Designed miniproteins, single chains, continued (3). Designs and how they scored, part 19

Each design is a single chain, and the fold is of that chain. pLDDT is the mean over its residues in the fold that is shown.

## One batch from the design tools (miniprotein)

Design m8631
Fold by ESMFold2-Fast:
Structure m8631 (fold): chain A 65 residues (1-65)
Amino acid sequence: SAEELLAKRFKPRKQLRRGEVSPEVAEMQDKADEAARPAIEAGNLDEARKLRDEVMEKYLKEKEK
């Protein structure tokens, strides 16, 4: 399923501390997942992963500090 794939495969490469995400971060992750979903449905898993990682990396770079 797309949800299972996103939860397992498209997590950030940097290991965020599990369970230490603010609602803002969770919302951004949801947005990244939603952005990736059409690509998954189109069969472009690589594109979906890149989209998710790019969104998350940009957001985390701002939020980490």
Scores: mean pLDDT 64

Design m8632
Fold by ESMFold2-Fast:
Parts: structure tokens; sequence; C-alpha cells
Structure m8632 (fold): chain A 74 residues (1-74)
């Protein structure tokens, strides 16, 4: 799978995780898939692509944490 395909798949998985968190559903299978995709990106990407993927993941991870914290306060 190309870097672009892996990044797009990771984005889809992270979007589904957000939807499941909002619905109060278990995200464990999606967490495992996201981790597997990150390992593949790390193995196949050059330094610039790896930095781009890491920045994207950090941004999405922050949004997921904010969403989880918001649900805990509600």
Amino acid sequence: MSFEELKEELERVLEEMKERIEAGEDISPLENRALALLHEIHATADAEQAAEALAFFQKQGRELRELLEKRKRE
C-alpha cells in the first residue's frame, strides 16, 4: 500500500473513531487498526512523509482526546 493510501485509510479510521466516541461505542478494534496503519506508515515512509503522518496523527489524537474529555464532563 502506498503512503497516500495508508494516510487516507488512517484518516477514515480516525473519523470512524470520532463517530463511535460520540455514540458511546467501543473503539478498541479501531484503535488496533490505527496502530497497525501507523506501523506500516513508519516502515514505508521517507523522513518527510513520516513527519507529515506524525503531525496529522498528533492533530487527530488531540481532537479525539478533547472529545473524550468533553464526554466525561457531560
Scores: mean pLDDT 75

Design m8633
Fold by ESMFold2-Fast:
Parts: sequence; C-alpha cells; structure tokens
Structure m8633 (fold): chain A 61 residues (1-61)
Amino acid sequence: SSLMRDIDDAMTRIVRSVTYLGAKNTKSDEFAERLREEGDRLAREGLSPGEISRRLNQLYD
C-alpha cells in the first residue's frame, strides 16, 4: 500500500540521518531492521508517516 511505501521511505531517511558519515555497518543494519519493525507496527495502529517518523525519533533519540 501507499502507507507501507511511505514508511519505507521514512525508514530510509531516518537510517541515513543516524548512520554517521553515510556508511552502514552491522550495527546500523540491525538498527535499520528494528526501525522497520517498529514502523510497521505503528502503521498497523493507523499512524501517519509523519507521526511514525516523530515517534521513531523519540524512541531512538
């Protein structure tokens, strides 16, 4: 769905912003997977992509 695509795009942007120097390592990949899991859960609860992004930043800030 469009919501899942928006979440994937948001996850990509968040991971990119938290991955220092734009390079990924094993820990960054594990972090990205957890972000996708949490984002998917929030989407199932009906949150908008903006709300999902804000919530994930709060959880991992």
Scores: mean pLDDT 64

Design m8634
Fold by ESMFold2-Fast:
Structure m8634 (fold): chain A 96 residues (1-96)
Amino acid sequence: GEELVKEVVEAAEALKEAIRSGDEEAIREALGRLDEAIIRTGEIASELTPEQVKEVVDALLAAADTVEELLPEPYGSGLAASLRGAARQIEELSKK
């Protein structure tokens, strides 16, 4: 529940900071953390409240916007599409 929502939000913020820093190692670490948080949140998506789903979706979409703006192509568009896809999947899973 709330602990996984918080982890996604914090991991998404860490990714945005890592990208702004330009540190490739920090970006790799932040991506790994966010990927794990997304997987774990997806597993319990049906247990999330609509407010928790919105918080996760908003965090992932904000991270996608930062990725698309700051990472060079084709990496920026590819990763942004992946994050937007994850947001959509969590929203759909929450309805089940």
Scores: mean pLDDT 84

Design m8635
Fold by ESMFold2-Fast:
Structure m8635 (fold): chain A 70 residues (1-70)
Amino acid sequence: SVEEELRKLIKDPSLTPLEATVAGLLLAGYSFERDVLADPSVPDDFKAEARRGLEQIEADVRELKARKEA
């Protein structure tokens, strides 16, 4: 899962402190957006934004991984 990929990135000793911090912030954002989607009291328009937020975080994780492989 993206969440487990982020947890691995945070623990990766090859990451700079800034890169590890970014991975931590992405993990926090991912967890927040998932909580929004799970909450039945949140309006549908905010849930649509949360889904877009998750997609953006997944894209950011893929880019971070690609930059490490380049």
Scores: mean pLDDT 80

Design m8636
Fold by ESMFold2-Fast:
Structure m8636 (fold): chain A 80 residues (1-80)
Amino acid sequence: MSIEEIVEEIVKFLKENVKTLSTEELVEKLGELLKSHGVEVPRGTIESIISHYKHVLETKGEEAAIEETRRMISALLKHL
């Protein structure tokens, strides 16, 4: 699976679940999703990704939240 495919899967997960799941549930499920692709990320990093997505979603809207999160995850995965 390419980095680009993992990024799109994570972005889709956040888009579909951010309004329905708690922050704790989002952290747990995103951690599981990353681990399923062989990527182990510290819990604090996952919390930061979710917090940033929510902040951008509230201040700039969904398209901006998706774009900024896509950039963050791409950068993160290139360092792992």
Scores: mean pLDDT 82

Design m8637
Fold by ESMFold2-Fast:
Structure m8637 (fold): chain A 80 residues (1-80)
Amino acid sequence: SLLEEVEELGRKYLEEGDLEARIRGTALAAELAARESMTEEQIRAAIERADEAIARDPDEEHRAEMRAGKEALERVLAER
């Protein structure tokens, strides 16, 4: 519940910010989710899904946001 609320507030902030703010918010949300609620297996699966989504998305800004989230997940995974 609290994690879901934090994720929703993060998403709302991302939608209202400029690209830099959206990138930073996406990275923070991904890091918080990974540290607080995700298993190593779930983090690996999320990274794979991000790679597939990035490869298919024609929007450069959306790709930049997804890369930021992926990099945050990779950092948390490297610490496990």
Scores: mean pLDDT 78

Design m8638
Fold by ESMFold2-Fast:
Structure m8638 (fold): chain A 102 residues (1-102)
Amino acid sequence: SELEEEIYKFLQELVALREELRALPTDDKEGALELINKIREIVDKFAEKLGISEETRKRINEAIDRLIEAVKAGAPRDEVLALFDEVLSLVTQAAIEKLKEL
């Protein structure tokens, strides 16, 4: 379905950004924040297109805010990636719930 294809595309874009984040130098805070801004843009488009609830959007945005704060604080790369994986998990769960509504 078109919805399944759109969801797959969003998840692929997030996975690609995770790999870019993993490959960045550990001291490149500016580069990491630019990638996280792209994550927020993808999540906003995903939430709008799929009609994600305000409560779910809030939880995802709170996870993104934790990721931003960790980068600003100079957290280790593995901690930053673990926080990214929390964002990816929340987006994936929201996508699965939307697919169950079909």
Scores: mean pLDDT 84

Design m8639
Fold by ESMFold2-Fast:
Structure m8639 (fold): chain A 97 residues (1-97)
Amino acid sequence: MEKEIEELKKKLNSKDVEERLEGLLKFGELLEKSSEEEAVKLLKELKEELIKAAHDKDPLVRDTTIKVLERIKNILLEKNYNEAVKLIEEILKEIEE
């Protein structure tokens, strides 16, 4: 988990649009396969990067971020990962402000 989080932070903070997009897709894939504890950890550690990506200068990165977060929220809801759902709702609320 730690190595995957470090790699995601690096990709999401990249100056390369393609690397930021890859980071968002990889984040989504990891969360989809995660336990609740892992999902909570991913959301907490990547919160700042996700908010930044939602306000990215590139419109494709912004759109992809919102779509990934909404998709993951639905997956977490279906799994009844209530703590992770609360965290992703907090992230989405900050993005909309």
Scores: mean pLDDT 87

Design m8640
Fold by ESMFold2-Fast:
Structure m8640 (fold): chain A 75 residues (1-75)
Amino acid sequence: SESLEEGLARLRETAERLDTEAARHLLEAHELAAKGAPIEEVIEHLRKALELADGPLSEEEREEILKEIEEELEK
């Protein structure tokens, strides 16, 4: 799945730049998505990571990542 792979790749790269707490939530979202957890749970962790990471991600990048995960899980 290209959309999921792209989203997870971006999450991984972003986690490497974030501080410990934000990176942890981002990695949890990545792991949940990879394991096929409910989209609501994945989005909740991702939202928390983005909330803690003030500035490292643009608003457009946040929306793209969330949308890619939603589209992949919808399939």
Scores: mean pLDDT 64

Design m8641
Fold by ESMFold2-Fast:
Structure m8641 (fold): chain A 74 residues (1-74)
Amino acid sequence: SKEEIRKEALDKAAEVGRELSQKMRDEIATARERAAGLSPEEAERLVQEVRDKGIQEAIKKMNEILDEAEKKMK
């Protein structure tokens, strides 16, 4: 059913979201360590770049999951 396909997509999105959230936290921690010798402005830019990339990756992965679910519901 369409409802089952949506639930499967949401469950997969939740799991992928948890994995990407952990990856982003780890990458932010690494970026902050690498930024220890930088100015506060440069450190903030480095961390923001990591966040922006993580958000873009999450959007891409979520769109892929939703697109596949939509194809199955046609």
Scores: mean pLDDT 84

Design m8642
Fold by ESMFold2-Fast:
Structure m8642 (fold): chain A 92 residues (1-92)
Amino acid sequence: SYTPEEAKALKLFTDTILSGDLEGLQLLAQAAQQLGEGAQELLDVIQGLIEAVRNGDEETYNQLVSKLYQLAEENPELTLQVALKAYELKNK
């Protein structure tokens, strides 16, 4: 159902979340911020993930990952837009 570009963007999104890659999380936050409209809840959760990584707070990180996936299920189109924008920002 996804294009090859969408599939790569979603893989980058998933790999970033699963690894706790700080640079990748910062790209996701930048992408959500640039999209603005409707992305505020995703941005807030991603910023929480960044803080949890910086603090070594694995319990809070895992709770926020669950929240992020809940938001992704509620609005898969917005989540795909954030993933695509982050992929664009990474590959310039």
Scores: mean pLDDT 87

Design m8643
Fold by ESMFold2-Fast:
Structure m8643 (fold): chain A 87 residues (1-87)
Amino acid sequence: SSAEREVERLVEETLERLERHRDDPEAARRAVEGFVVRLADLVARHPDLDKAFLREQVERVIEHLRSLGMDEEAAAVEAALELLLAD
């Protein structure tokens, strides 16, 4: 769907930004903050978005953050995802 393609693009853009700023923790944190805000907006615009697909895509960002040692940021994304998956 169009919504699923938007989620995938947002995830890919976020992964690219995190890799680009892997040596700049403040820039990486801002990328995560931007991701969470954009994800919340996207979900609000597409309330029928498949929740399993959303979880799978966002987990890619969480896993990448953990691989970078950004455990606090990974936890923040997990918390945001669970709020978005709750009604």
Scores: mean pLDDT 87

Design m8644
Fold by ESMFold2-Fast:
Structure m8644 (fold): chain A 92 residues (1-92)
Amino acid sequence: MNDELAIQAAVKALKLMSEEELERLFEEVRGKSREEAEEILLSRKGAGEYILAALKTAAGLEEGVELAKKLIEEEGPVPKEEIEEMLKKAEE
């Protein structure tokens, strides 16, 4: 259940950002503390909130689960078929 919410939030972030933008965001976050990484993600309005929700949900934090549910409720869930397609592209 939590994994499904985390994946949904991550896929929504990928739809809002280009692959190059996502790679640069991961590069910036990789060298930072968790607190600094969260600030960087929050500075990316929209996509950053989905990434933060995905990371916190994957970590088992209630705040992440609540944020992911609210974002998905507001924008609508991503169909499972689209999630599988996006994950397959990311694996290549």
Scores: mean pLDDT 71

Design m8645
Fold by ESMFold2-Fast:
Structure m8645 (fold): chain A 71 residues (1-71)
Amino acid sequence: DEVARLRARADAHLAATAALNARSTELDRQGQEDPARRQQLIMESASLGVQAIAHAVAALADRREAERLER
């Protein structure tokens, strides 16, 4: 079922977004505690945040397509 597949993929993207956001927050916290690695950890945190946004956008697109296919 195309609709079920799109919804499952959207849910997977949302799970990825949550995991990436949690990791991003953890790296930002570590950066506050480690002056020698602060810049690197904050940049890694920002990179994960961008990836989380990409997954969230993909989830929204998949859910909208699933809704469009339903009658």
Scores: mean pLDDT 86

Design m8646
Fold by ESMFold2-Fast:
Structure m8646 (fold): chain A 74 residues (1-74)
Amino acid sequence: SVEDEFLAQLRELGQQLRQAVADRASEAEIEAIAAKMLELVDQYGRATGDEAAARTLRLLVEAERRRALAILRA
């Protein structure tokens, strides 16, 4: 389904984000991955009309982004 495809892409980008943190990638690289994840959430919301799910996914992406930046800035 379209939903399953978006969720699979988000999980893959989330793994890339965590790997970038582990590899001590630049803050710019972390921000680039997070931006791609947020764009996928926006596309998911538009494609499905599920605004509640899109809001939840956005909160999860923003939490992952904040955690990644906090680790790099520590």
Scores: mean pLDDT 88

Design m8647
Fold by ESMFold2-Fast:
Structure m8647 (fold): chain A 80 residues (1-80)
Amino acid sequence: VTEEELELRLRGMRALDEIRAELGSAASPNVTWADVDRVEERAGKAAADALRRMLGDRPSVSIGELVGRILRDLADVFPV
């Protein structure tokens, strides 16, 4: 459990930085269903699951909203 939580935190932080740089700096600040596989590869299945849940109601979500969601999930598993 603790080992998985640590891995999730490390992968999430690195993946968020990479995804934000790619999408926030370039043309599209939004992520869609086409980006789910990339998120899964970079941030892991939990982050991809969060994106799929957000997209289930919408055609796309902003990269900032996705980052905020993942950060909230990380904070929930690692309370201050």
Scores: mean pLDDT 64

Design m8648
Fold by ESMFold2-Fast:
Structure m8648 (fold): chain A 110 residues (1-110)
Amino acid sequence: DLAEEIKSMGETEISLSDTALRLLDDPSVSNEDLAESLEISSSVLLTISERYKKSKNPELQEAGELLEESSRAFREASRHLRAGDRDGARAALERVREQGLQLVELADKV
């Protein structure tokens, strides 16, 4: 079911961003380790985004655009962490969470 796939992706983005935000407040987690984790998340989302954008389904194309934005936001968060800017990383992760919510809302329209 297309709606279930898009909703599941949105819920996954919310879960990933919530986990990253929690780890951002954990002093035992290094900026380097968190940045590496966010780069992996970015790569995974970009791969899914490229697949969705090639779909003939307009809702999957829109979901693909949102996933591309989330991929960029995770890369931005990683760059901020490597620069020691945890506040910048937090802002980027909050945008990923918002994009996950937009995916859940998109699923309700399918």
Scores: mean pLDDT 89

Design m8649
Fold by ESMFold2-Fast:
Structure m8649 (fold): chain A 67 residues (1-67)
Amino acid sequence: MKEKVDEAKKTYDNLKSAYESAKRWLEYVKKNGSAETAKNVEALYQEMKDGYDKAKAEYDRLKKELE
């Protein structure tokens, strides 16, 4: 169980980094890019956010089971 919690945390941390990078890229593109590029980056940002939310929920669930 502990090993699964550690692995879920690593996945969560990795997806959090990806989500934060996508957020910074979206901000940059909205300021400097075209509307089409901003739309594409926004789609990637949403995908990263969904992955992050799922990883966080999994990590929280495993932590509760560990007590």
Scores: mean pLDDT 79

Design m8650
Fold by ESMFold2-Fast:
Structure m8650 (fold): chain A 70 residues (1-70)
Amino acid sequence: MKEYLEKAIEALKSGNRLEAIKYVNKAIDEARKAGNEKAVELLMKAQRAIAEGNYETAIKYLKEALEIID
């Protein structure tokens, strides 16, 4: 899961929206399988921020998810 979040953050820093969405979706799937509802919530907020073009806000939520996964 951490690897997907790190890749999503780097994709957003590079302006690669499609790659960022791909990795956020993979992270959401893994968080759901792990039963980490707080991580799912943060990742869904990140996904919405990406959709709205708010990459800085998306990175914030992805970093918050990194703090709580494990």
Scores: mean pLDDT 86

Design m8651
Fold by ESMFold2-Fast:
Structure m8651 (fold): chain A 93 residues (1-93)
Amino acid sequence: MEKAQELLDKGLLAYHKGDYKSAIKHFDQAIKLGSGMIKAQALIGRGNAYYKMGDYKKAAKDFYKAADILASLGKDDDAQDARDKADELEKKA
C-alpha cells in the first residue's frame, strides 16, 4: 500500500505541474498496485488528467470506476459526485 500512495503523490505532483502524460503514468501504476481509497483517488487523478488532455471518454470511464470503489467504501456522496462528473463528460465525448 505504501508504494501505491507514493505513486499517487507523484502523479498529483506531475498533474499540478501540468505534466499530464507523466501524471497518467504514475496514476496507472498507483491504480495497478493500489486498492480502496488510494485506487479511487488515483482513478480520479487520471480522469482529471485525461480531461485536461481533452480525452473526455477516458476521463468519464475513470470517474465511473472511482465512483464504484467509493460506493463500496460507503462514501456515497463522493461516489455520486464522481458519477455526476462522468455523466457530464459522456455528453462531451
Scores: mean pLDDT 88

Design m8652
Fold by ESMFold2-Fast:
Structure m8652 (fold): chain A 93 residues (1-93)
Amino acid sequence: GSTFPVGELPLNEEQLELLYEAIRSLGTVFGASVEDLLEMLVTGKSKSKADPLTLYFQVQLVLRDITGLPFSKELAEEVVKQIREYLKKKGLL
C-alpha cells in the first residue's frame, strides 16, 4: 500500500465519535477512564490492574480499524491529539 503521512491524517467527526465510543466501551469493560486510555496510548504504560496488555492491544486494534492505518507511536499521538480536541469542543473532557 501507499505510505500515508500520519501528521496529515484528517479524521472526520464520525471517525472521532466512533473512536470515543470504542475507547469509552473498553474503559467500561476494563475499569479505566477515557483519559486513562488516551494516556496509555501516548505513554505506552497501562494503569489498569486487569490485563493491561489485552487492553492496550484492543485499543491498538480500534485505532487500526477506524483509521485504516497500521499502528505506530506517531499514529497513536496524532489520534489522541485529535480525540482530545474533539472531546474538548464537545465538553466531554
Scores: mean pLDDT 71

Design m8653
Fold by ESMFold2-Fast:
Structure m8653 (fold): chain A 79 residues (1-79)
Amino acid sequence: MTIVAELRFRTPEAAILASGMIGVELKRLGFSSESRVEGRTVTIRTETDTQEERDKAIKAIEEVAKTVGAEELRIRVEE
C-alpha cells in the first residue's frame, strides 16, 4: 500500500527542509520514499506492506510536520 502525504508550509524554504527531514527519517526507519516539492507544498510517497509499517511511516511524517511547523497535513492511503 502507498502512503501519500501532502504538507503545506509558510515558506518554500520550510518545504525544502521538511522534504529532506522526512526523507532521512523514513530511510532511517527502513522505508523507501519519494518526495516532490512544489513551492510551499511537499508531497511524500512511501510504500508499506503492513498496517504497523503504515502507522510508523505516518507518525514519522506527522512528527516532522510538527517540528518544521506545517500549516496543513493531509494523508491518504492508496492500494
Scores: mean pLDDT 86

Design m8654
Fold by ESMFold2-Fast:
Structure m8654 (fold): chain A 60 residues (1-60)
Amino acid sequence: SAKLEAMEKAIAENRAEAARLRQLAEEVKDDPLLQGLYTLMANGSETTAEIIERRREELK
């Protein structure tokens, strides 16, 4: 299903973005406010991936 394939892509993209944001957080470790922001954004992308994955399982 094109819909399921699109959801699988969105899950992968959101997890990749979370990993990228966590890497950025490490690069700015001397700036606690910016590191905190990147960490919060990474957690948001991971949560988005989890929500889409749960929805995908409900549609199978």
Scores: mean pLDDT 88

Design m8655
Fold by ESMFold2-Fast:
Structure m8655 (fold): chain A 91 residues (1-91)
Amino acid sequence: MTLDDLEGTWLLTFDDGSTATVEVTKLSDDVMKMTITFDDGSVTTAVARAISEDEMLVMSSEFGPMRMRAIGDRLLLTNLGTGSTALWTRA
């Protein structure tokens, strides 16, 4: 997984069935910015940093630390405090 491969628009599907759209922008070789738009129209931002070839640490003041892992052509986001997940697919 490279950050260049992650740029663009993703659809998030949460474990409760709700969805969000994410716009990913590369900031550096190991850092990306995410702009997350929820189905209610609310918008938040998070920053993710590569910690291995298949994993990123996502940092947000709203959600606490999260882990993102590549699973084939998809990404799995896990909230490390709650265990909640969101599946990312290309939009």
Scores: mean pLDDT 78

Design m8656
Fold by ESMFold2-Fast:
Structure m8656 (fold): chain A 111 residues (1-111)
Amino acid sequence: DPEKERKLLREMAELARKHSTPEELELAREMADDIVREILDPNYVLSPEEQERRKELDEKMKKYAEEHKDEYLYLEKFGKRVRKTEALGALVGELVAEALKPLREQLAQQR
């Protein structure tokens, strides 16, 4: 159910916003910015400077995932436990959607 999945992701993103440190929120913003840049300019990924920056971001994410692999948040509205990394990932998706909303609305009007 796509609508139920969207509601789940929104609740996970809200949970991440409430239970994340400023450093974790900054990491989520860095990940969202990288995704948005790639969507707006696919050639961005081919820049040697941006490839190096993306490697550093990937290493930060791998380290975070390993250090927090056993950390969970409880999603009371759905009666389930979610990994902290999954909740942070949902927040990244929400930040990307928010950043792309003006472009998405423009494209919808053009078809």
Scores: mean pLDDT 80

Design m8657
Fold by ESMFold2-Fast:
Structure m8657 (fold): chain A 74 residues (1-74)
Amino acid sequence: SNEDLLAKIKELLAKLPADPRLAAQRIADLAVENGFSDEQIQKIMDVVAAAIAAGATPEAIEKAFAEIEKIINS
């Protein structure tokens, strides 16, 4: 379900401060495995990249999660 997918994405976003490259790759893999379009994957990865650029702070991660939730539910 989208709820289960969002829970997994939230867990991976929480790992951005420790290993941004690996966490970003796992989010990309998860989106591909769940059948998202190339356009949706690009939007999700742009959000993840913005969170990394902001220093992967708790606020940046929370904002990224909210933006990804909107992409997945659109």
Scores: mean pLDDT 87

Design m8658
Fold by ESMFold2-Fast:
Structure m8658 (fold): chain A 99 residues (1-99)
Amino acid sequence: SAEELANRGLDLLLEGKGNEAFPLFRKAYELDPNSAEALAGRAINYALAGIGDEAVELGKRAVELDPNSAVAHVGLGVALSNSGRGAEAMEHFQKADKL
């Protein structure tokens, strides 16, 4: 499922294996572009590509769709961090850690 692919992508990202994580996030979006996990993965990919404003909007939408998704909070956190909004990013990383 899109959720399983995004969760595996998150595990790989946390292990420092971003090159292996990014294709999984892309595949999650291909399977279900409306899932919180798929939007979060797309937010991460956009943030790393330097598309900061769109990455933050995708991350916000992911959290709105599922505020209990650790992947959604990490996706928004990565987008905010890459946009220089480190304090806001830290709040979302802390929320993800508690989920």
Scores: mean pLDDT 81

Design m8659
Fold by ESMFold2-Fast:
Structure m8659 (fold): chain A 87 residues (1-87)
Amino acid sequence: TVPSLEELVEEIERLLREAIERNKASPEEVKRVEELLKKFKELAEKATTRQEHSELVFLRQTLRRGIEEEAPLEGLLSAMETYLEAM
């Protein structure tokens, strides 16, 4: 079953909060995470097409894999920021 936009945003928020906790993020990194979360919520709120839904699914999968593979927080944040700038 394809996840809903609400479910995707909730999972992205959970994954970002887990990344903060695991990496003992600096105040600067926490601020970056909060900005990313705000942008994801805005994208979900305005998403009306299958393409926009697929983009959020891709972001969620990328974030999940990064956390599972214990990727450095800086690298993960930079990748997510770059993807959002391209949208």
Scores: mean pLDDT 75

Design m8660
Fold by ESMFold2-Fast:
Order: C-alpha cells, then sequence, then structure tokens
Structure m8660 (fold): chain A 98 residues (1-98)
C-alpha cells in the first residue's frame, strides 16, 4: 500500500466516524467528538505533504483513543465504538507505512 493510499483510507474512515457522530448529536459529547475527528481527518489529508506522515497518524490515533475513553466515561458507548472503528483503520495505515 502506498503512503498516499494509506493516509486517504485513514482520512475517509475518520471522516465517516465524524459524520456518524453528528447523527448522534443528542448523545453526551458526540458533537465535540465529531469536531475533533473532523480536525483529525484534515490533519491526515495534510499529512500527504508532511515529511513524517507516521507522526500525523500517531497523533490522530491518540486523539481517537482519547475520544473513545471519554465517550465511554460519559456513558456514550455508540460514540466510543465509532472512535474505536476509526482507530483500527488508522492503526492499520500506520503499520503499512512504517
Amino acid sequence: MSVEEALERAAEAVEEAARRLEELKDEPGALEAAELLRLAAEQLREAKESENPTVDLAVVAVALAVTAVTSRRLGNERSARLADEALDVVMEALREIE
């Protein structure tokens, strides 16, 4: 997998999670999580021009992990699962581009 393909797949997964979080707007912290994930997806798209795209993927992975933990603490398991699903894709991309 090319670096550009890995970053695009990760960005698409994070954007999809953000979109689904916006549909959960009545759940605690869902809108805040969606905003964070939209920023993360933008960072991944900009990472195509970065000298260290692995660092950008790692930062986004941490943001997704924090989102999942925070959502669970708020009792919002649906938002936590969306963050976990996006995290899995980001971690796969990180392993592919090492």
Scores: mean pLDDT 84

Design m8661
Fold by ESMFold2-Fast:
Structure m8661 (fold): chain A 86 residues (1-86)
Amino acid sequence: PDYFGKALELALSGSGLEEAEKYIEKTLKLLEENGPKTEGTREVYEALKKDGIRGMLQMLLDESLRASNVPGPLVQHLEALIQEVK
């Protein structure tokens, strides 16, 4: 299953942060058991390992600010969620 995608959906909804954390734990377990196969998955693993859901949201915000065509409402929502998680 796409545990990472499910965690992201729950976090972005703003109503499932506790459930999102559980899917982050499942994602970490899968990455630890199978090993990160690419540099991108290794970066995700390291961010989740250190800061959990906040690390994921910060990574997505950083990538969104680097991209030229990410919708402004998504960026604002990510910033608000990072503040909520601490």
Scores: mean pLDDT 69

Design m8662
Fold by ESMFold2-Fast:
Structure m8662 (fold): chain A 100 residues (1-100)
Amino acid sequence: SHMEAEEARLREELRSLTQDQIKDRIVELAGELYRIKKRLDATTDPEEKEKLVQEAKRLIHRLRIVMDIARERGILTPEQVADLERLIKELEEYIKKVES
């Protein structure tokens, strides 16, 4: 499927990264998701809202893949994983409401 091909490609990209670079990717992706959430809260333009929703979905998918690699390498604590999963869940619930 398209999702399986995308995941395979992302995993290959991530295999070239050091542990510190993986941490940087998590920080970058989480930061981008927080910015998107703020923009979604502020945006009244339906077209901009749709773009932000699609970008959020893409970044959530990427963050989940990076988190999987980080867990495999023992980079993240259970508490850090829980915090990131909470952010993802909040955004997914927000997207679901916006798309309804």
Scores: mean pLDDT 82

Design m8663
Fold by ESMFold2-Fast:
Structure m8663 (fold): chain A 76 residues (1-76)
Amino acid sequence: PLYLVEVTAKTPIDVAAVRAVIEANGGRVLGHSANQPTSDGSYVVYFLVEGDLDVAAVRAALAALGYTATIRELVP
């Protein structure tokens, strides 16, 4: 399956740390955006992920880093 992983935080997102979490939990990162500032003063990065991703484990691990993750499976 393919997933879009949207990561938001109050500070610039550590892309390497997020990649490591995704790859530790069954995902392969195909690509990601740069850190984008949002209108409310937060930051967002989008990751395109392939694999049998453990969505609950990724959300929990990223929450422990102070990040919010919205994960959407990309269907045809």
Scores: mean pLDDT 88

Design m8664
Fold by ESMFold2-Fast:
Structure m8664 (fold): chain A 81 residues (1-81)
Amino acid sequence: SDARRGTMIDAEAGVYLMSLYVMSKVHKTPIFQEKLDEVQGLVLQLQAAIAAGDLDTAQQVLDRIRSLYEEAVKYHKKLES
């Protein structure tokens, strides 16, 4: 159902947002804060799309959030090396 799809999209975005928040607090490195700020803006766009019933736009925004999260994880791994 559209309601279930919207809930799952919002939940996945929340996991990425929380992970970025933790990385930004632990490392205090500007790159994590910059990515967190961008993802916070994208989460607002994603929630607006879900509220409008535009789940295709919500999915596209989620894909962008995931991409930013994956880049943050790559940088995090470099700092652990």
Scores: mean pLDDT 88

